# Designed miniproteins, single chains, continued (4): the designs that were tried, part 80

Each design is a single chain, and the fold is of that chain. pLDDT is the mean over its residues in the fold that is shown.

## One batch from the design tools (miniprotein)

Design m14942
Fold by ESMFold2-Fast:
Structure m14942 (fold): chain A 76 residues (1-76)
Amino acid sequence: VDEILLEKLKKLEIGLKLAEEYAKNRDIAGVKSILDESEAILKEAEKLAGPDHPIVKKMKEILEKIKALLEALKAE
C-alpha cells in the first residue's frame, strides 16, 4: 500500500512543478489540467488508504498549493 501511495505522491510532486512552470507562463488551462489530474490521483489514494493516512495528507497539501497557484493567476 505505502509503495503505491509513494508513487502517487511522487506524481503529484512532479505535477506541482509542472503547474508552477505553467503559472510562470500564465497558462491557466495548463494549471487547471494538472489540478484535475491531481484531484483524481488524490481520490484514488483516499479510497486505498483513507483520508487520515500521512501520505494522503501530504498529497492534500500539494493539491492546495496547486489550487493557490490557479487562484493567484485568476486574480492577476
Scores: mean pLDDT 83

Design m14943
Fold by ESMFold2-Fast:
Structure m14943 (fold): chain A 57 residues (1-57)
Amino acid sequence: LEPRLAELARRIRETERKAQEALKNGDVETFNKYLEEARRLSEEAIAAAQALDDARR
């Protein structure tokens, strides 16, 4: 497993957990902030996965 992809997956999960915690506390602004961060991380992970697939061949 590529360390960079594993780290991105872990950060996405942690960010989603923090978003849910903020939502439980009624902190909509913090929830939206983490939701946006998770979206950015997912986009980065997709790009990294594509680059890794190309490099293996």
Scores: mean pLDDT 78

Design m14944
Fold by ESMFold2-Fast:
Structure m14944 (fold): chain A 62 residues (1-62)
Amino acid sequence: MKIDEKEVRLTLTIINAVIAKKSGDYQEAAKYYREAAKIAREMGRTDLAEQFEKLADEYEKK
């Protein structure tokens, strides 16, 4: 079994974003979603990256 380092980093980054969101730290959640978008682009998942960028923009506005 091959575990992709980028896939693990993406998953952990998303978990951190969700934790920040639940604690009301919307600015921190936005930062983690932007990092998730960056990792998704590095993985060639441009569709996923665009979704995370939109989430980051939404939380940054809050």
Scores: mean pLDDT 81

Design m14945
Fold by ESMFold2-Fast:
Structure m14945 (fold): chain A 60 residues (1-60)
Amino acid sequence: MEEELRRKLAQARLVLTDPRHRDTSIRALAYALGFPSLSAFTRAFKAEFGRSPAAVRRAA
């Protein structure tokens, strides 16, 4: 996996687990990180962490 993609996914995970960002839309986060769609972001995130962004947020 490319270093830049992995770094973006790690940053997304930090935002998703931060209580201060609980109201941040996952879709908005995906676009802010340069993903072309929520689907592309979700697939990349599941490939890296084994869980969906929504599941990670709910577990935090």
Scores: mean pLDDT 78

Design m14946
Fold by ESMFold2-Fast:
Structure m14946 (fold): chain A 74 residues (1-74)
Amino acid sequence: MEERSKRLQEALDQAIDDWVAEINKEIDELEKMGYTEEAEKLRKRLQEADRQGKVRLIWEYILDRAFERRKARL
């Protein structure tokens, strides 16, 4: 019965990897733009985060980005 839970975790890992790659790309862009300290902080936080911590970081990133854009549009 826990077999389905394992399948779901594998799918979740794939999604996390995809989002982590996206965030890492943004971090690299920040470094190139001269925001080295900010990029380092984000990278360190991402490296120290476990699976659940990464999900929270991804969620915060999505919400912050959406909220920032939404606020600017208002």
Scores: mean pLDDT 71

Design m14947
Fold by ESMFold2-Fast:
Structure m14947 (fold): chain A 61 residues (1-61)
Amino acid sequence: MSLEELIEEIARRVLEEHPDAPLGLQLQLLVERLKAAGITDPAAIQRGARLLVELADERRA
């Protein structure tokens, strides 16, 4: 699995496990899970956060 694929999987899993959570909590869980997976690069974390927001917006449509 590539770094990008791992980031996407973690973002999707957060939204699937916590669909009714506030966006701020979903973002906090995303950052914690990315760091637990060894992803500490600020650019990668920011990319994951952006992806999670985009996916969350899709579910509201």
Scores: mean pLDDT 81

Design m14948
Fold by ESMFold2-Fast:
Structure m14948 (fold): chain A 72 residues (1-72)
Amino acid sequence: MAEKLRDPKVQKKIEEVLRKFVSKYEPSLLYVFDLKGSQLAAAISGVLLRLTTTLSQEQLDALVKEIKKALS
């Protein structure tokens, strides 16, 4: 997984998936995508943790499916 995340095209697709879910379920966290470098990486970890507590199992499964689709 980590090696594929180094591909800029894959990184962009993952960012788009996360933006989509954040916009729908946690719009207050959209500011995270304005961050750069290590601050963005740390904030994305926090976003993922928030989403795992906020999303239903069905919504979380949809997020995982979209991420896998972006990686494949």
Scores: mean pLDDT 73

Design m14949
Fold by ESMFold2-Fast:
Structure m14949 (fold): chain A 61 residues (1-61)
Amino acid sequence: SELERVRAEIERIRAELKKLWDGYQAAVAAGDQATRDALAKQINEKSDRLLELVDEASRLA
């Protein structure tokens, strides 16, 4: 179903966000501003997408 597809995408993005946060923390510890800023941008983009998918799942349920 479409709801199952959306839920699967939510879990995929959650896993991706965890990896991005791990990378962000490592970049902060290393003082790598360029990597930190690039990862922060990706985290924000995926967080916005996650909110859209959660809203979509709510409408389909």
Scores: mean pLDDT 88

Design m14950
Fold by ESMFold2-Fast:
Structure m14950 (fold): chain A 64 residues (1-64)
Amino acid sequence: ADSAIEAAARAAGVSREEARRIADSGDPQLAGKQGYALALANGKSIEQANKAGTAAALAASGAP
């Protein structure tokens, strides 16, 4: 869903297009790890990075 991709982008501090590419991989575990790593790279806290990872994994799970 678009809302999940937007949440992942915001939480990780990346563009919506980058979040969409991560979600389109179709691998929720990989997407979650990438979202977490990107959030940390963008100076987010560990708690925010965990939320970014969860949002990215949910986006990947909801994408066809």
Scores: mean pLDDT 78

Design m14951
Fold by ESMFold2-Fast:
Parts: sequence; C-alpha cells; structure tokens
Structure m14951 (fold): chain A 58 residues (1-58)
Amino acid sequence: MLRTEVVAEDENGVATELRVFNADGEDLGLIRQDGPVGAAGAAALSAQGRAGTEEAER
C-alpha cells in the first residue's frame, strides 16, 4: 500500500511528479510522468498502486 503525493505540476496544473512513501512513512523516491496526465494519470496511479512494491526497473 504505497502513498503518493504531488510534488510538481504540469503547465496546465496537472500532477507530473509524485513522491512515493512506504506504509512505514519512508520516502521511496520520485516518480515523473510525461505528457497530459488527465486520463493517463489516473491509469498510471492505478497501475502503480496495483504493482505494490518493486518499481526499480532499469
């Protein structure tokens, strides 16, 4: 169960950069998104939460 918070926003005021926190409240790092996160943002957030842990891909 990861928790994310908006750190940066697009020129349109849409979240583009998120900070991820563990259930223990430890910061795991930043996640940046490109493009309009309107509908895609919701899908990306859902996919990230569904993945749970393990997002250290190369």
Scores: mean pLDDT 58

Design m14952
Fold by ESMFold2-Fast:
Parts: sequence; structure tokens; C-alpha cells
Structure m14952 (fold): chain A 71 residues (1-71)
Amino acid sequence: AIDMEEVFAEADKIPKEEIEKLAEEKEEEARKRLLAQGVPEKRAEASAYAAGRLYAIGTELDKAMEKVRAK
């Protein structure tokens, strides 16, 4: 089983600027996609922000879990 304490310890080792950059990149990607689908700009901005943050958190945890599994 994966030890969640080790996962969080590995996640803490990931540079926070890397995670923020990933969130921003995913937010911009999601915003462009939603606008292209005809979603109103205000809703697209809110949804894109949420998607960017969720993606960044998920990616951070996935990377941390991979490092724990590699041990």
C-alpha cells in the first residue's frame, strides 16, 4: 500500500513555482477551450481557474506517488 505520509513528504519537495506555473498553464488551456465551445467569458474564467488548481494538485500528488513507488 502507498504510505500517504511519504506521498505528502515527496509532494513538499516539489518546487511550488513549478506547481503554480502548471496551474496557470492549465487554466489558460481550459479558458481557451471553454470560450471556443461558446461558454460565457465570466463562467469560462471561473471554471478554468478551478480546473487549473485541481489539475495542479492532482499532478503534484501523482508525481509524489510515483516517487514513493520508485523507492
Scores: mean pLDDT 79

Design m14953
Fold by ESMFold2-Fast:
Structure m14953 (fold): chain A 55 residues (1-55)
Amino acid sequence: KELEEKIKKLGEEAYKAMVEIEKLRRDNTPENLKKASELEREMAERIQKEFDKLK
């Protein structure tokens, strides 16, 4: 099903984003913390958008 493949891709992208966010937070600079927050927001928005499509 199209949904199954989409979920797999979303999961892979979410995992990569989480790894990047953790790296940015580990550096603990204002620039990296801001970028980490932006990535978290983008990931949350993507997840919400996918849920909206599953109405």
Scores: mean pLDDT 76

Design m14954
Fold by ESMFold2-Fast:
Structure m14954 (fold): chain A 55 residues (1-55)
Amino acid sequence: MSPEERIALLERQIAALEEVKAALEKSDSPLDKAFAADYDATIAKLRAELAALRA
């Protein structure tokens, strides 16, 4: 896989996860808020990987 292909894949994954997180954050459920926190951690990890590939 080329670096460009991996960057594109990570950007798409991050965008999809951010949409799910945003929906969960709008929920009044404590469980959904806990899921949002898990998604936030995953997004942060993917963003770090993306930054490393761009460096």
Scores: mean pLDDT 82

Design m14955
Fold by ESMFold2-Fast:
Structure m14955 (fold): chain A 90 residues (1-90)
Amino acid sequence: VREAVEAMIELARWLIEKGSSSQAERDAKLAELDAVLANIDANLAENERRLPDTDPAAIRAAIDRIARELQETYGMSEAQAEEFRARMLR
């Protein structure tokens, strides 16, 4: 789970850096990414705490929530979000 989230973070940072024409734009977008990730981490930790052991449905719900946040914040296409879900769930 942590490895998948870290991979998504790295890809998002890479896309921001490669797509941005200035340092100021990169810094602003990276700060926004960090804020979104903090919210995702908090929600993930809270959901894990509510379930004593791994419920596959809860893991899928958390992944879906992360994908939706990325779509809303980054404008990721539905196809891209679906590809990320498939990659994380293997």
Scores: mean pLDDT 65

Design m14956
Fold by ESMFold2-Fast:
Structure m14956 (fold): chain A 58 residues (1-58)
Amino acid sequence: MEELQQLAIDTAVAEARKLGASEEQVAALRAALEKVAQDHPTDLDVLGAAARALIEEL
């Protein structure tokens, strides 16, 4: 995984934790975002949109 994708995923995970997400929810979020990053390897906008949508579903 590229450094920018990893940073975006780590940022989303930190945001979810601040919102009170459980460790199980955080693990599911990370796995989902890693899959989005794999499917869209250079598209940080898609990754960011997916992170926001998944965090709002928490």
Scores: mean pLDDT 79

Design m14957
Fold by ESMFold2-Fast:
Structure m14957 (fold): chain A 61 residues (1-61)
Amino acid sequence: MSAEEGLRLAEEGIRLAREGRVEEAERLVTKGYTMLSEAGEDALAERMGREGREAMEEAGG
């Protein structure tokens, strides 16, 4: 799997979280995280996972 595809999915998930679509955001961030980890981009995967969690926590505001 492509690291670029994983990053795009994580970014889309973060965007959906900001729109209040938390469950869909969680699925996309998780998929993006998995793709980044499988591509060897562990530091980027950790960063995207953290930003995704922060966005989901902020989603109602």
Scores: mean pLDDT 80

Design m14958
Fold by ESMFold2-Fast:
Structure m14958 (fold): chain A 110 residues (1-110)
Amino acid sequence: SAREELIRDVEEAVGIAKAFFRYNPELVKAIEEIGKKIIEELKKQDFSTREEAYRFLEDTVIKIAKEEAGMSDEDIEKIRKYLEEARENPDLRRVYLANVLMLIAKKKLE
């Protein structure tokens, strides 16, 4: 299903981001916690289309970035660009989502 595909993409993005910061346990923990929250929100919803599922992912990510990491409007626009690339390029979605998770985790811990 669209939900299961997005959950897998988020799980793989978490794996990529954790591998990049493997020597920074605080960033690894923040990445895991952010990824877990996104996955749990996706699990609570049922989606009629892949487009609807991806829009929900985008809204959830932006909400976490604003509410938990305190990201500015300028930082949110950077995240929106990565989310747009992830939407348009499903084969590279894991990589773009990994960059989003890394940006939010760094901001949360700064």
Scores: mean pLDDT 88

Design m14959
Fold by ESMFold2-Fast:
Structure m14959 (fold): chain A 57 residues (1-57)
Amino acid sequence: PVQELLDKAIAARKAGNEEEYQRYLDELSKLLGISREEAQRIVDLAQRAIAEGGAKP
């Protein structure tokens, strides 16, 4: 479930859907038992890794 929420958060951010992005961050925070700030950092790291590795369609 964590992978799915990360993907949805990244997609929402790319689409410019601030409300959806915040919703997924809150879900990640609750699911993992971490702060919203930590959840945001995880999403940022995942997005960076995809950008560096070259995303495939």
Scores: mean pLDDT 76

Design m14960
Fold by ESMFold2-Fast:
Structure m14960 (fold): chain A 58 residues (1-58)
Amino acid sequence: MSPEEQTVLESGEFLIKQGASLEQVLAAVRDLATHYGLSPEQTEKLLKKTEELYRKHK
């Protein structure tokens, strides 16, 4: 995973641990991925990993 991808995923996991809703976490991950210039494919991969992390924590 690139450093940018890792940073986005870690930010998503941080929000999950803070009690954000799935919708809020996915919106934040998508926004950060856009900010870091990630491709649509990279963004979808991170969204899927974020959903998996959300299910694990909730």
Scores: mean pLDDT 82

Design m14961
Fold by ESMFold2-Fast:
Structure m14961 (fold): chain A 90 residues (1-90)
Amino acid sequence: ARELAEEAARYAEKARDIMEKNGNTKASDLARQAALVAREFARTGDPRLAQIAVELFKQAADEAIKAGNTEAAEYFRKASELFQAALDAL
């Protein structure tokens, strides 16, 4: 579970960097919030935090799609899937 959450955080960081360079503050802010929640999940093991991270990454992916950035959207989608897998492994 922790390893999946850490891998998800790495994908989220890649997507956030892309969106920050493109000036999309909403997608990068959502990804930053998701990364903080994900790190707290890795520390505590609280499944509620994993659920919140999944939702935040889905919202970030939607914002990336609206901005026309399919690469960032794919990375946010990967992060959401990995956090869902981490939650399902609990």
Scores: mean pLDDT 78

Design m14962
Fold by ESMFold2-Fast:
Order: sequence, then structure tokens, then C-alpha cells
Structure m14962 (fold): chain A 88 residues (1-88)
Amino acid sequence: STMDQIRQPVQQLSDIAPDLQPYFDQQIQQMDTADPQQRVRIMGRISSTVSYYTQTNPSISDSQRQQMRDITNQIVDLGVQNRQQSQS
């Protein structure tokens, strides 16, 4: 399911930034009951939060920063793809 596909990348983000795990858990719960427009907003919020976190936290390595960026891009892409697949 769409939610199962999104949970894995979000868990990977929590692995790098454990302080954000309660936030990510809340966003996943909201996505589970959200309409398509709300899901896009939630994915954008996750992306913005991760971007801000990686820019403001000097303890994160460049490798971790890049991994978090790649994962957030995967989350956004998965949301778009899953909506298109639900039409077939």
C-alpha cells in the first residue's frame, strides 16, 4: 500500500534524525487519513522540515545530509506515483 511504501523512507529519516521521530510518526498518521491534496501538503511539510534540519544542524555529516535529501525526494515521488497507479 502507499502507506507501507512511505513508512520505510520515513523510518530511515528517523534513523538519521531520531529527534524528529515523533514528528514523522504524526505526519504518517495524518497521511493515512488524508485526501490526495492533504497528502501533497504533508509530503511538502516533511521535505521542508528535513531541509531546515539538515541546514541548521552542524552535527550532521555531508553524507547524512545528502541521504536525508534523497529520502525526502523518494517520499514525494512515491506519493505522486501511487496516486497515478490507483487509477488503473
Scores: mean pLDDT 77

Design m14963
Fold by ESMFold2-Fast:
Structure m14963 (fold): chain A 62 residues (1-62)
Amino acid sequence: MIKDHLRVIAHILRAVGAELEGDQETARREYQEAIEISQKLVEKGDKDAERILKFLQEKLAE
């Protein structure tokens, strides 16, 4: 659903902004929220969310 995709994008943008400010705790929290929303979208059969989820998991894995 478009609304959930926009929420994922918003969290990713906030995470990147936090990383640029050196706020790693906020960045990790925002990435984790994006992962949670993406996992729910994958469970609903969203193939685009599968690609985003893999990217976000790689980000948290270092």
Scores: mean pLDDT 80

Design m14964
Fold by ESMFold2-Fast:
Structure m14964 (fold): chain A 77 residues (1-77)
Amino acid sequence: MSEEEIKEMVEKAVEAIKKGDYDKALELVKELAKKLGVELSDEQAEDLLLDIQTLADAGASIEEIARILLSRLEEIK
């Protein structure tokens, strides 16, 4: 998966959160993890979604959010 594809998925997840579509955001997080070879539990996916929401609310860039998400997924492997 390219870095550009990861950024696009993170941007879509942040957009879904802003629209209040948390179900869509959760699905996007799970899909991204699965494409990177990580099977997330519902609890792990919800924790990552909350991290994304917290970072976005704090004004973090899509690039920063993507890097943090990738780091956390690498730790879960």
Scores: mean pLDDT 80

Design m14965
Fold by ESMFold2-Fast:
Structure m14965 (fold): chain A 69 residues (1-69)
Amino acid sequence: SRLERLRALVERLRAHLAARDLAGARAVIAELTALLREADPAELSPEETALLLEAGRLIVEVTEAARAA
């Protein structure tokens, strides 16, 4: 399901960030962006919305880490 893919992408993003693999993190962000472009906003569940907020937080951390490097 889309929810399961979104959860997996958030977990992969967190893992790459923890490993300081910015290239891997950027690849996951690109996959997240592609998934969201295919999403119908009217069908977003509360769980999907919560995962999107977590993804946004992680993207900020990736951007901050990249600027510090």
Scores: mean pLDDT 79

Design m14966
Fold by ESMFold2-Fast:
Structure m14966 (fold): chain A 62 residues (1-62)
Amino acid sequence: DAELRAKRAKLLELARELVRAWAAYNKADSFTVEELDERTVRGTARKGDKVFTRTFEVPELE
């Protein structure tokens, strides 16, 4: 329903910010975010010729 969709959108926004912070911390040239499931995203960051991936899980919104 609309309430659950809104909560999901907020979780995805938070997950994207986590990936952005991680990429910035590692001084990456670029990053991408892939949704794996309801609370899990995969971040991929590129720095020069190196590529790093990390999976992030965010808590469920109440």
Scores: mean pLDDT 75

Design m14967
Fold by ESMFold2-Fast:
Structure m14967 (fold): chain A 75 residues (1-75)
Amino acid sequence: MTLEMSQTVQTVVSNYNNGQDPQTIGQQFKDSLLSLGADPQQAQQVSQQIKQAIENGDKKALTQALQQGSSVGLS
């Protein structure tokens, strides 16, 4: 559970550093949260926050969205 979420966060950071587009990163994070049993509505909200944070270059917002995603994925 916690390890899988840590890997999901690492994948988002790696894809962001490799210049992957924000929509793809958001979709992959949403799919990972759903695979971990997260609520679909919460997974979609967090993925949208991640996409928007990346589009805006807001590292603080991205970190906050990833933290919220971790909490959702653990439920």
Scores: mean pLDDT 75

Design m14968
Fold by ESMFold2-Fast:
Structure m14968 (fold): chain A 62 residues (1-62)
Amino acid sequence: MTKEEIEKKIEEIKKKVERGEDLTAEDLRFLKKYDPELYKELFEKDVERAVEELQRAVESVV
């Protein structure tokens, strides 16, 4: 894969995040391989968001 192809794919993933779209497992694997720092940042945000959403759901039920 060329450097231009990698940069284009990373840009597409960033645009998905900006649009509030969920990242696919394939997108996350791509970032882990080619941009591990961005992967770590987005993964940490995604985990934090999932935990916060689960906490709110539990509080609404109980």
Scores: mean pLDDT 71

Design m14969
Fold by ESMFold2-Fast:
Structure m14969 (fold): chain A 57 residues (1-57)
Amino acid sequence: MTELQRLAELGRRLGDAVEAGAPQEEIDRLKRELQENSGEVSRQNRADARRLAEELE
């Protein structure tokens, strides 16, 4: 399972929610989660995870 698969699933959920006329609250939540998993944020998370791994040991 890749991070790209998760991004694709989130994007699909967002599209489905918009089409179904879901509340803007739900749409906004999905948008934010998608943005967090985008390239820039994923790079920051990767660096943080590496630092945490070193500290945990």
Scores: mean pLDDT 69

Design m14970
Fold by ESMFold2-Fast:
Structure m14970 (fold): chain A 56 residues (1-56)
Amino acid sequence: MKKEVTELGQKAIRLLLEQGKDEEARKVAREMEEALKKGDLDKALKIAKEALEKAK
């Protein structure tokens, strides 16, 4: 199910916004939407994980 990937992506976006990385957060949101729209859950998961790494 894509819910887990979406939740991870939303968490990453929130952390990026908290750190003032607004432009990165917007880029992640856009790329996540595109990947999920295509049904590419592996791509969406990779984007979410990379965003979480940047938010550390």
Scores: mean pLDDT 78

Design m14971
Fold by ESMFold2-Fast:
Structure m14971 (fold): chain A 68 residues (1-68)
Amino acid sequence: DYYEKARKALEEGRYDEALYWAQKAFENGDYDGAIEVLKELLQRAREEGDEFIVRAAEYMLKKAEEKK
């Protein structure tokens, strides 16, 4: 389950992996699961100043919300 993999990566602070699995959840049609992970990832990435993850999460979050 891509959602479960994304959640585990997020909990373990592996934000690149969390982003990857959230994207896979989105591609597999789990828009709600992807949105949940991406919102948490975005908050944490902003706190850490990871501009790449911030931009990627904002982009995917916008796309996922458009599919709801």
Scores: mean pLDDT 83

Design m14972
Fold by ESMFold2-Fast:
Structure m14972 (fold): chain A 57 residues (1-57)
Amino acid sequence: SILKEVEDFARNHEGSVELLYEKSREAEKRGDLQLSASLYTAAKLLEIGDEIDKELA
């Protein structure tokens, strides 16, 4: 599913929130609104997760 692809991408690009936002914008520009929304959501969830678990650094 598209959500699994987004999760896999997020795991492989750990700490690359900006890259996820860029990929979301690229998907939006080519009309892939579902992928764009999923990538944006993944980026926001990673930011929230980093806020919660930032002491792991």
Scores: mean pLDDT 70

Design m14973
Fold by ESMFold2-Fast:
Structure m14973 (fold): chain A 90 residues (1-90)
Amino acid sequence: SSMERERRAEELRERLRALRDAAVKELATLIKEGAPIEEIEALLARYTAELDALAEEARRLGLEDVAAEAEFERDVLESLARMIISIKKM
């Protein structure tokens, strides 16, 4: 049981890292390309939905630590995207 739980946690953490890295890479691309605010907001909506879904899956499996990690990454991404949007409005 503990081994199975550990494997599930590792799988979700790998998915979390891949999702975080993809979001950061795409956001960096949008910044370099001078993309409009609407495209940054669309990226934020898409990745926060996926991070929320991963947190809910982790919580359903009793992996509260992984759920908290996903929620933290969601907050980081939202803060970063909102900061960039604020700069673009200046």
Scores: mean pLDDT 88

Design m14974
Fold by ESMFold2-Fast:
Structure m14974 (fold): chain A 57 residues (1-57)
Amino acid sequence: KKREEIRKKVKEFNQKAQELADDPSLPEEERQKRENELYKFSMDLPKEATKLLAEEL
């Protein structure tokens, strides 16, 4: 089902976001780069996944 792919992508996104949040020592340039990559990743997610992230599956 498409939902399995969505759940996998949501988990990957959450892990990357958590790693970024948990690293306060990250330099600003690297942090911005990681945030941009996360933003691009979220844009690649289907709208269903974005809704699930906001509403919590």
Scores: mean pLDDT 70

Design m14975
Fold by ESMFold2-Fast:
Structure m14975 (fold): chain A 67 residues (1-67)
Amino acid sequence: MSEGQRYHALGGAYEVAGATYLVLGDKEKAIEYYKKAAEYYEKAVELGLEEAKEELEAVKKRIEELE
């Protein structure tokens, strides 16, 4: 697994954690984990994983909807 793929996988893991906290009603933790997901997706994009850009934009939009 490349470093970019590792960051993409971490972004996905944090996105799942964010969704889990949202289902549990913990909006503050959901936002925190979605922000971490965005950070790792951004790092993946910087390393050439263009596919992570769509996931980054989706997570950014979700953060805006929750704030």
Scores: mean pLDDT 84

Design m14976
Fold by ESMFold2-Fast:
Structure m14976 (fold): chain A 98 residues (1-98)
Amino acid sequence: NAEKAIDYAIKALKHLEEALARTTNPEAQELLQKAIDYAAKGLTYARLGKYDEAIENFKKALEYAQKALEVADDAARPHVEEAIKNFKKAIEYLEKAK
């Protein structure tokens, strides 16, 4: 189930990257970059079997993705929404892996 969490986190990260590519608003770019940075850190911890640290970082990624959604460019919004859904699934499967 840790493998499923990692898969969902990778999907979320790809959606954040797609959102960032479609974003021209500087505030949204900063929030998306923070979400990407926390997601990458969470993936590193998940791969090391550090599930508590991975969950904390994915929750931070989710927080910044939710903030980004409020100011996101219309073209980026569907990708931010998919990232949010995938982070929620990643956290759920990591909790089950503990």
Scores: mean pLDDT 90

Design m14977
Fold by ESMFold2-Fast:
Structure m14977 (fold): chain A 82 residues (1-82)
Amino acid sequence: SKVFILELGFLDYVRRGDLEKAVKYAEELAKLGHESRALYLLGKAYVRFGDYDKGIEFYEQALKLNPNNERARKALEDIKSS
């Protein structure tokens, strides 16, 4: 699946500390119609790099596009309760 390959590449670049390349992989995922999933992944990356405000913004945007995005909802609840 191209979706799986893009998510794997995104996570690899996040682990390497290359946020710019990670963002490009998330943008490609969004172009394939998986925008809520891409926004959730961006939120997770920004939280990991210490940008909690931007992470929250991405989680909220992911839920706005897909209210059933359980991973984004849980991540947003967890970060807001910290």
Scores: mean pLDDT 84

Design m14978
Fold by ESMFold2-Fast:
Structure m14978 (fold): chain A 73 residues (1-73)
Amino acid sequence: SMARIRAEAELALARLSVFVKDPNPSEEVLELLREAEEAVRAGDGERLREVGERLEELGYPEAARLLRKAAEL
């Protein structure tokens, strides 16, 4: 669907924003990005919001913003 394509694009931008800020993010951040990818594939907007909140706590507010947009599935 177009909504899924949009969410996948916003996930890609969120991932890019993490690596632009820190090219060597922690394993916790990498696991959160993997969880976000799985949540987009599953259409799980609540999990995307939870991952976004955790990324914001870890200092990645732009990634959190983009994942909240992806969660509008």
Scores: mean pLDDT 87

Design m14979
Fold by ESMFold2-Fast:
Structure m14979 (fold): chain A 66 residues (1-66)
Amino acid sequence: VEEEALKAVEELLKQSPSVAALVGGNRIVLFNTAGSKVIEFESEEEARRAADALAERFPNVVVHYD
């Protein structure tokens, strides 16, 4: 599901210079002015790890933890 998160961020960044990633439980909501996508993980730990990886790879991704 990490590959799905990476692809979603890349698609959103094509239309807007930044993406917000909202982490709640085992879900990440990726959104910007172009759209939104919800990605569900097996666990909260996996969701956090994916969010951290996105922030490290994409300087234009802002991660928010609920």
Scores: mean pLDDT 79

Design m14980
Fold by ESMFold2-Fast:
Structure m14980 (fold): chain A 79 residues (1-79)
Amino acid sequence: SMSREAAELARELAEKSKNPEAAKVLRWGAELVERARDAFSAAEVLRITAEQVRELGDEESARKLEEKAEKLRSQAPTP
């Protein structure tokens, strides 16, 4: 599922992160995105998570989460 793939990405980034605070935020984001009911909600969780880890200095993780959020958003029906 799209939400499970997004959660796996966030967990992988948490394991690779050199910043313990960024790793905590990434694990939090993984939990929330796995519970998301639709692609739009999952994309929003990833965007919020990306913003927080960027503020903590983890630009690489932020970029990868933003790319995944864009892909999820593109799969959501346009209103």
Scores: mean pLDDT 81

Design m14981
Fold by ESMFold2-Fast:
Structure m14981 (fold): chain A 68 residues (1-68)
Amino acid sequence: MSKEELLRESAIYFTAGALLYTAAEIENDEETKKEAVELFRKSLDLARQAGAPEEEIERIEKFIKEVE
């Protein structure tokens, strides 16, 4: 994948994770929260592969830590 494709995929996974996490909070669904965290971790992996700026990587890492 190109760097641009990796960054786009990272953004998609992060957005999907955020939507799932919000739904899980409303529904008090622990399993869906775990799925959302997995999507955030996939986003982080893709961002790292793309060579995203350190501040973006740290932002994703911090968010994962906050929602775990």
Scores: mean pLDDT 82

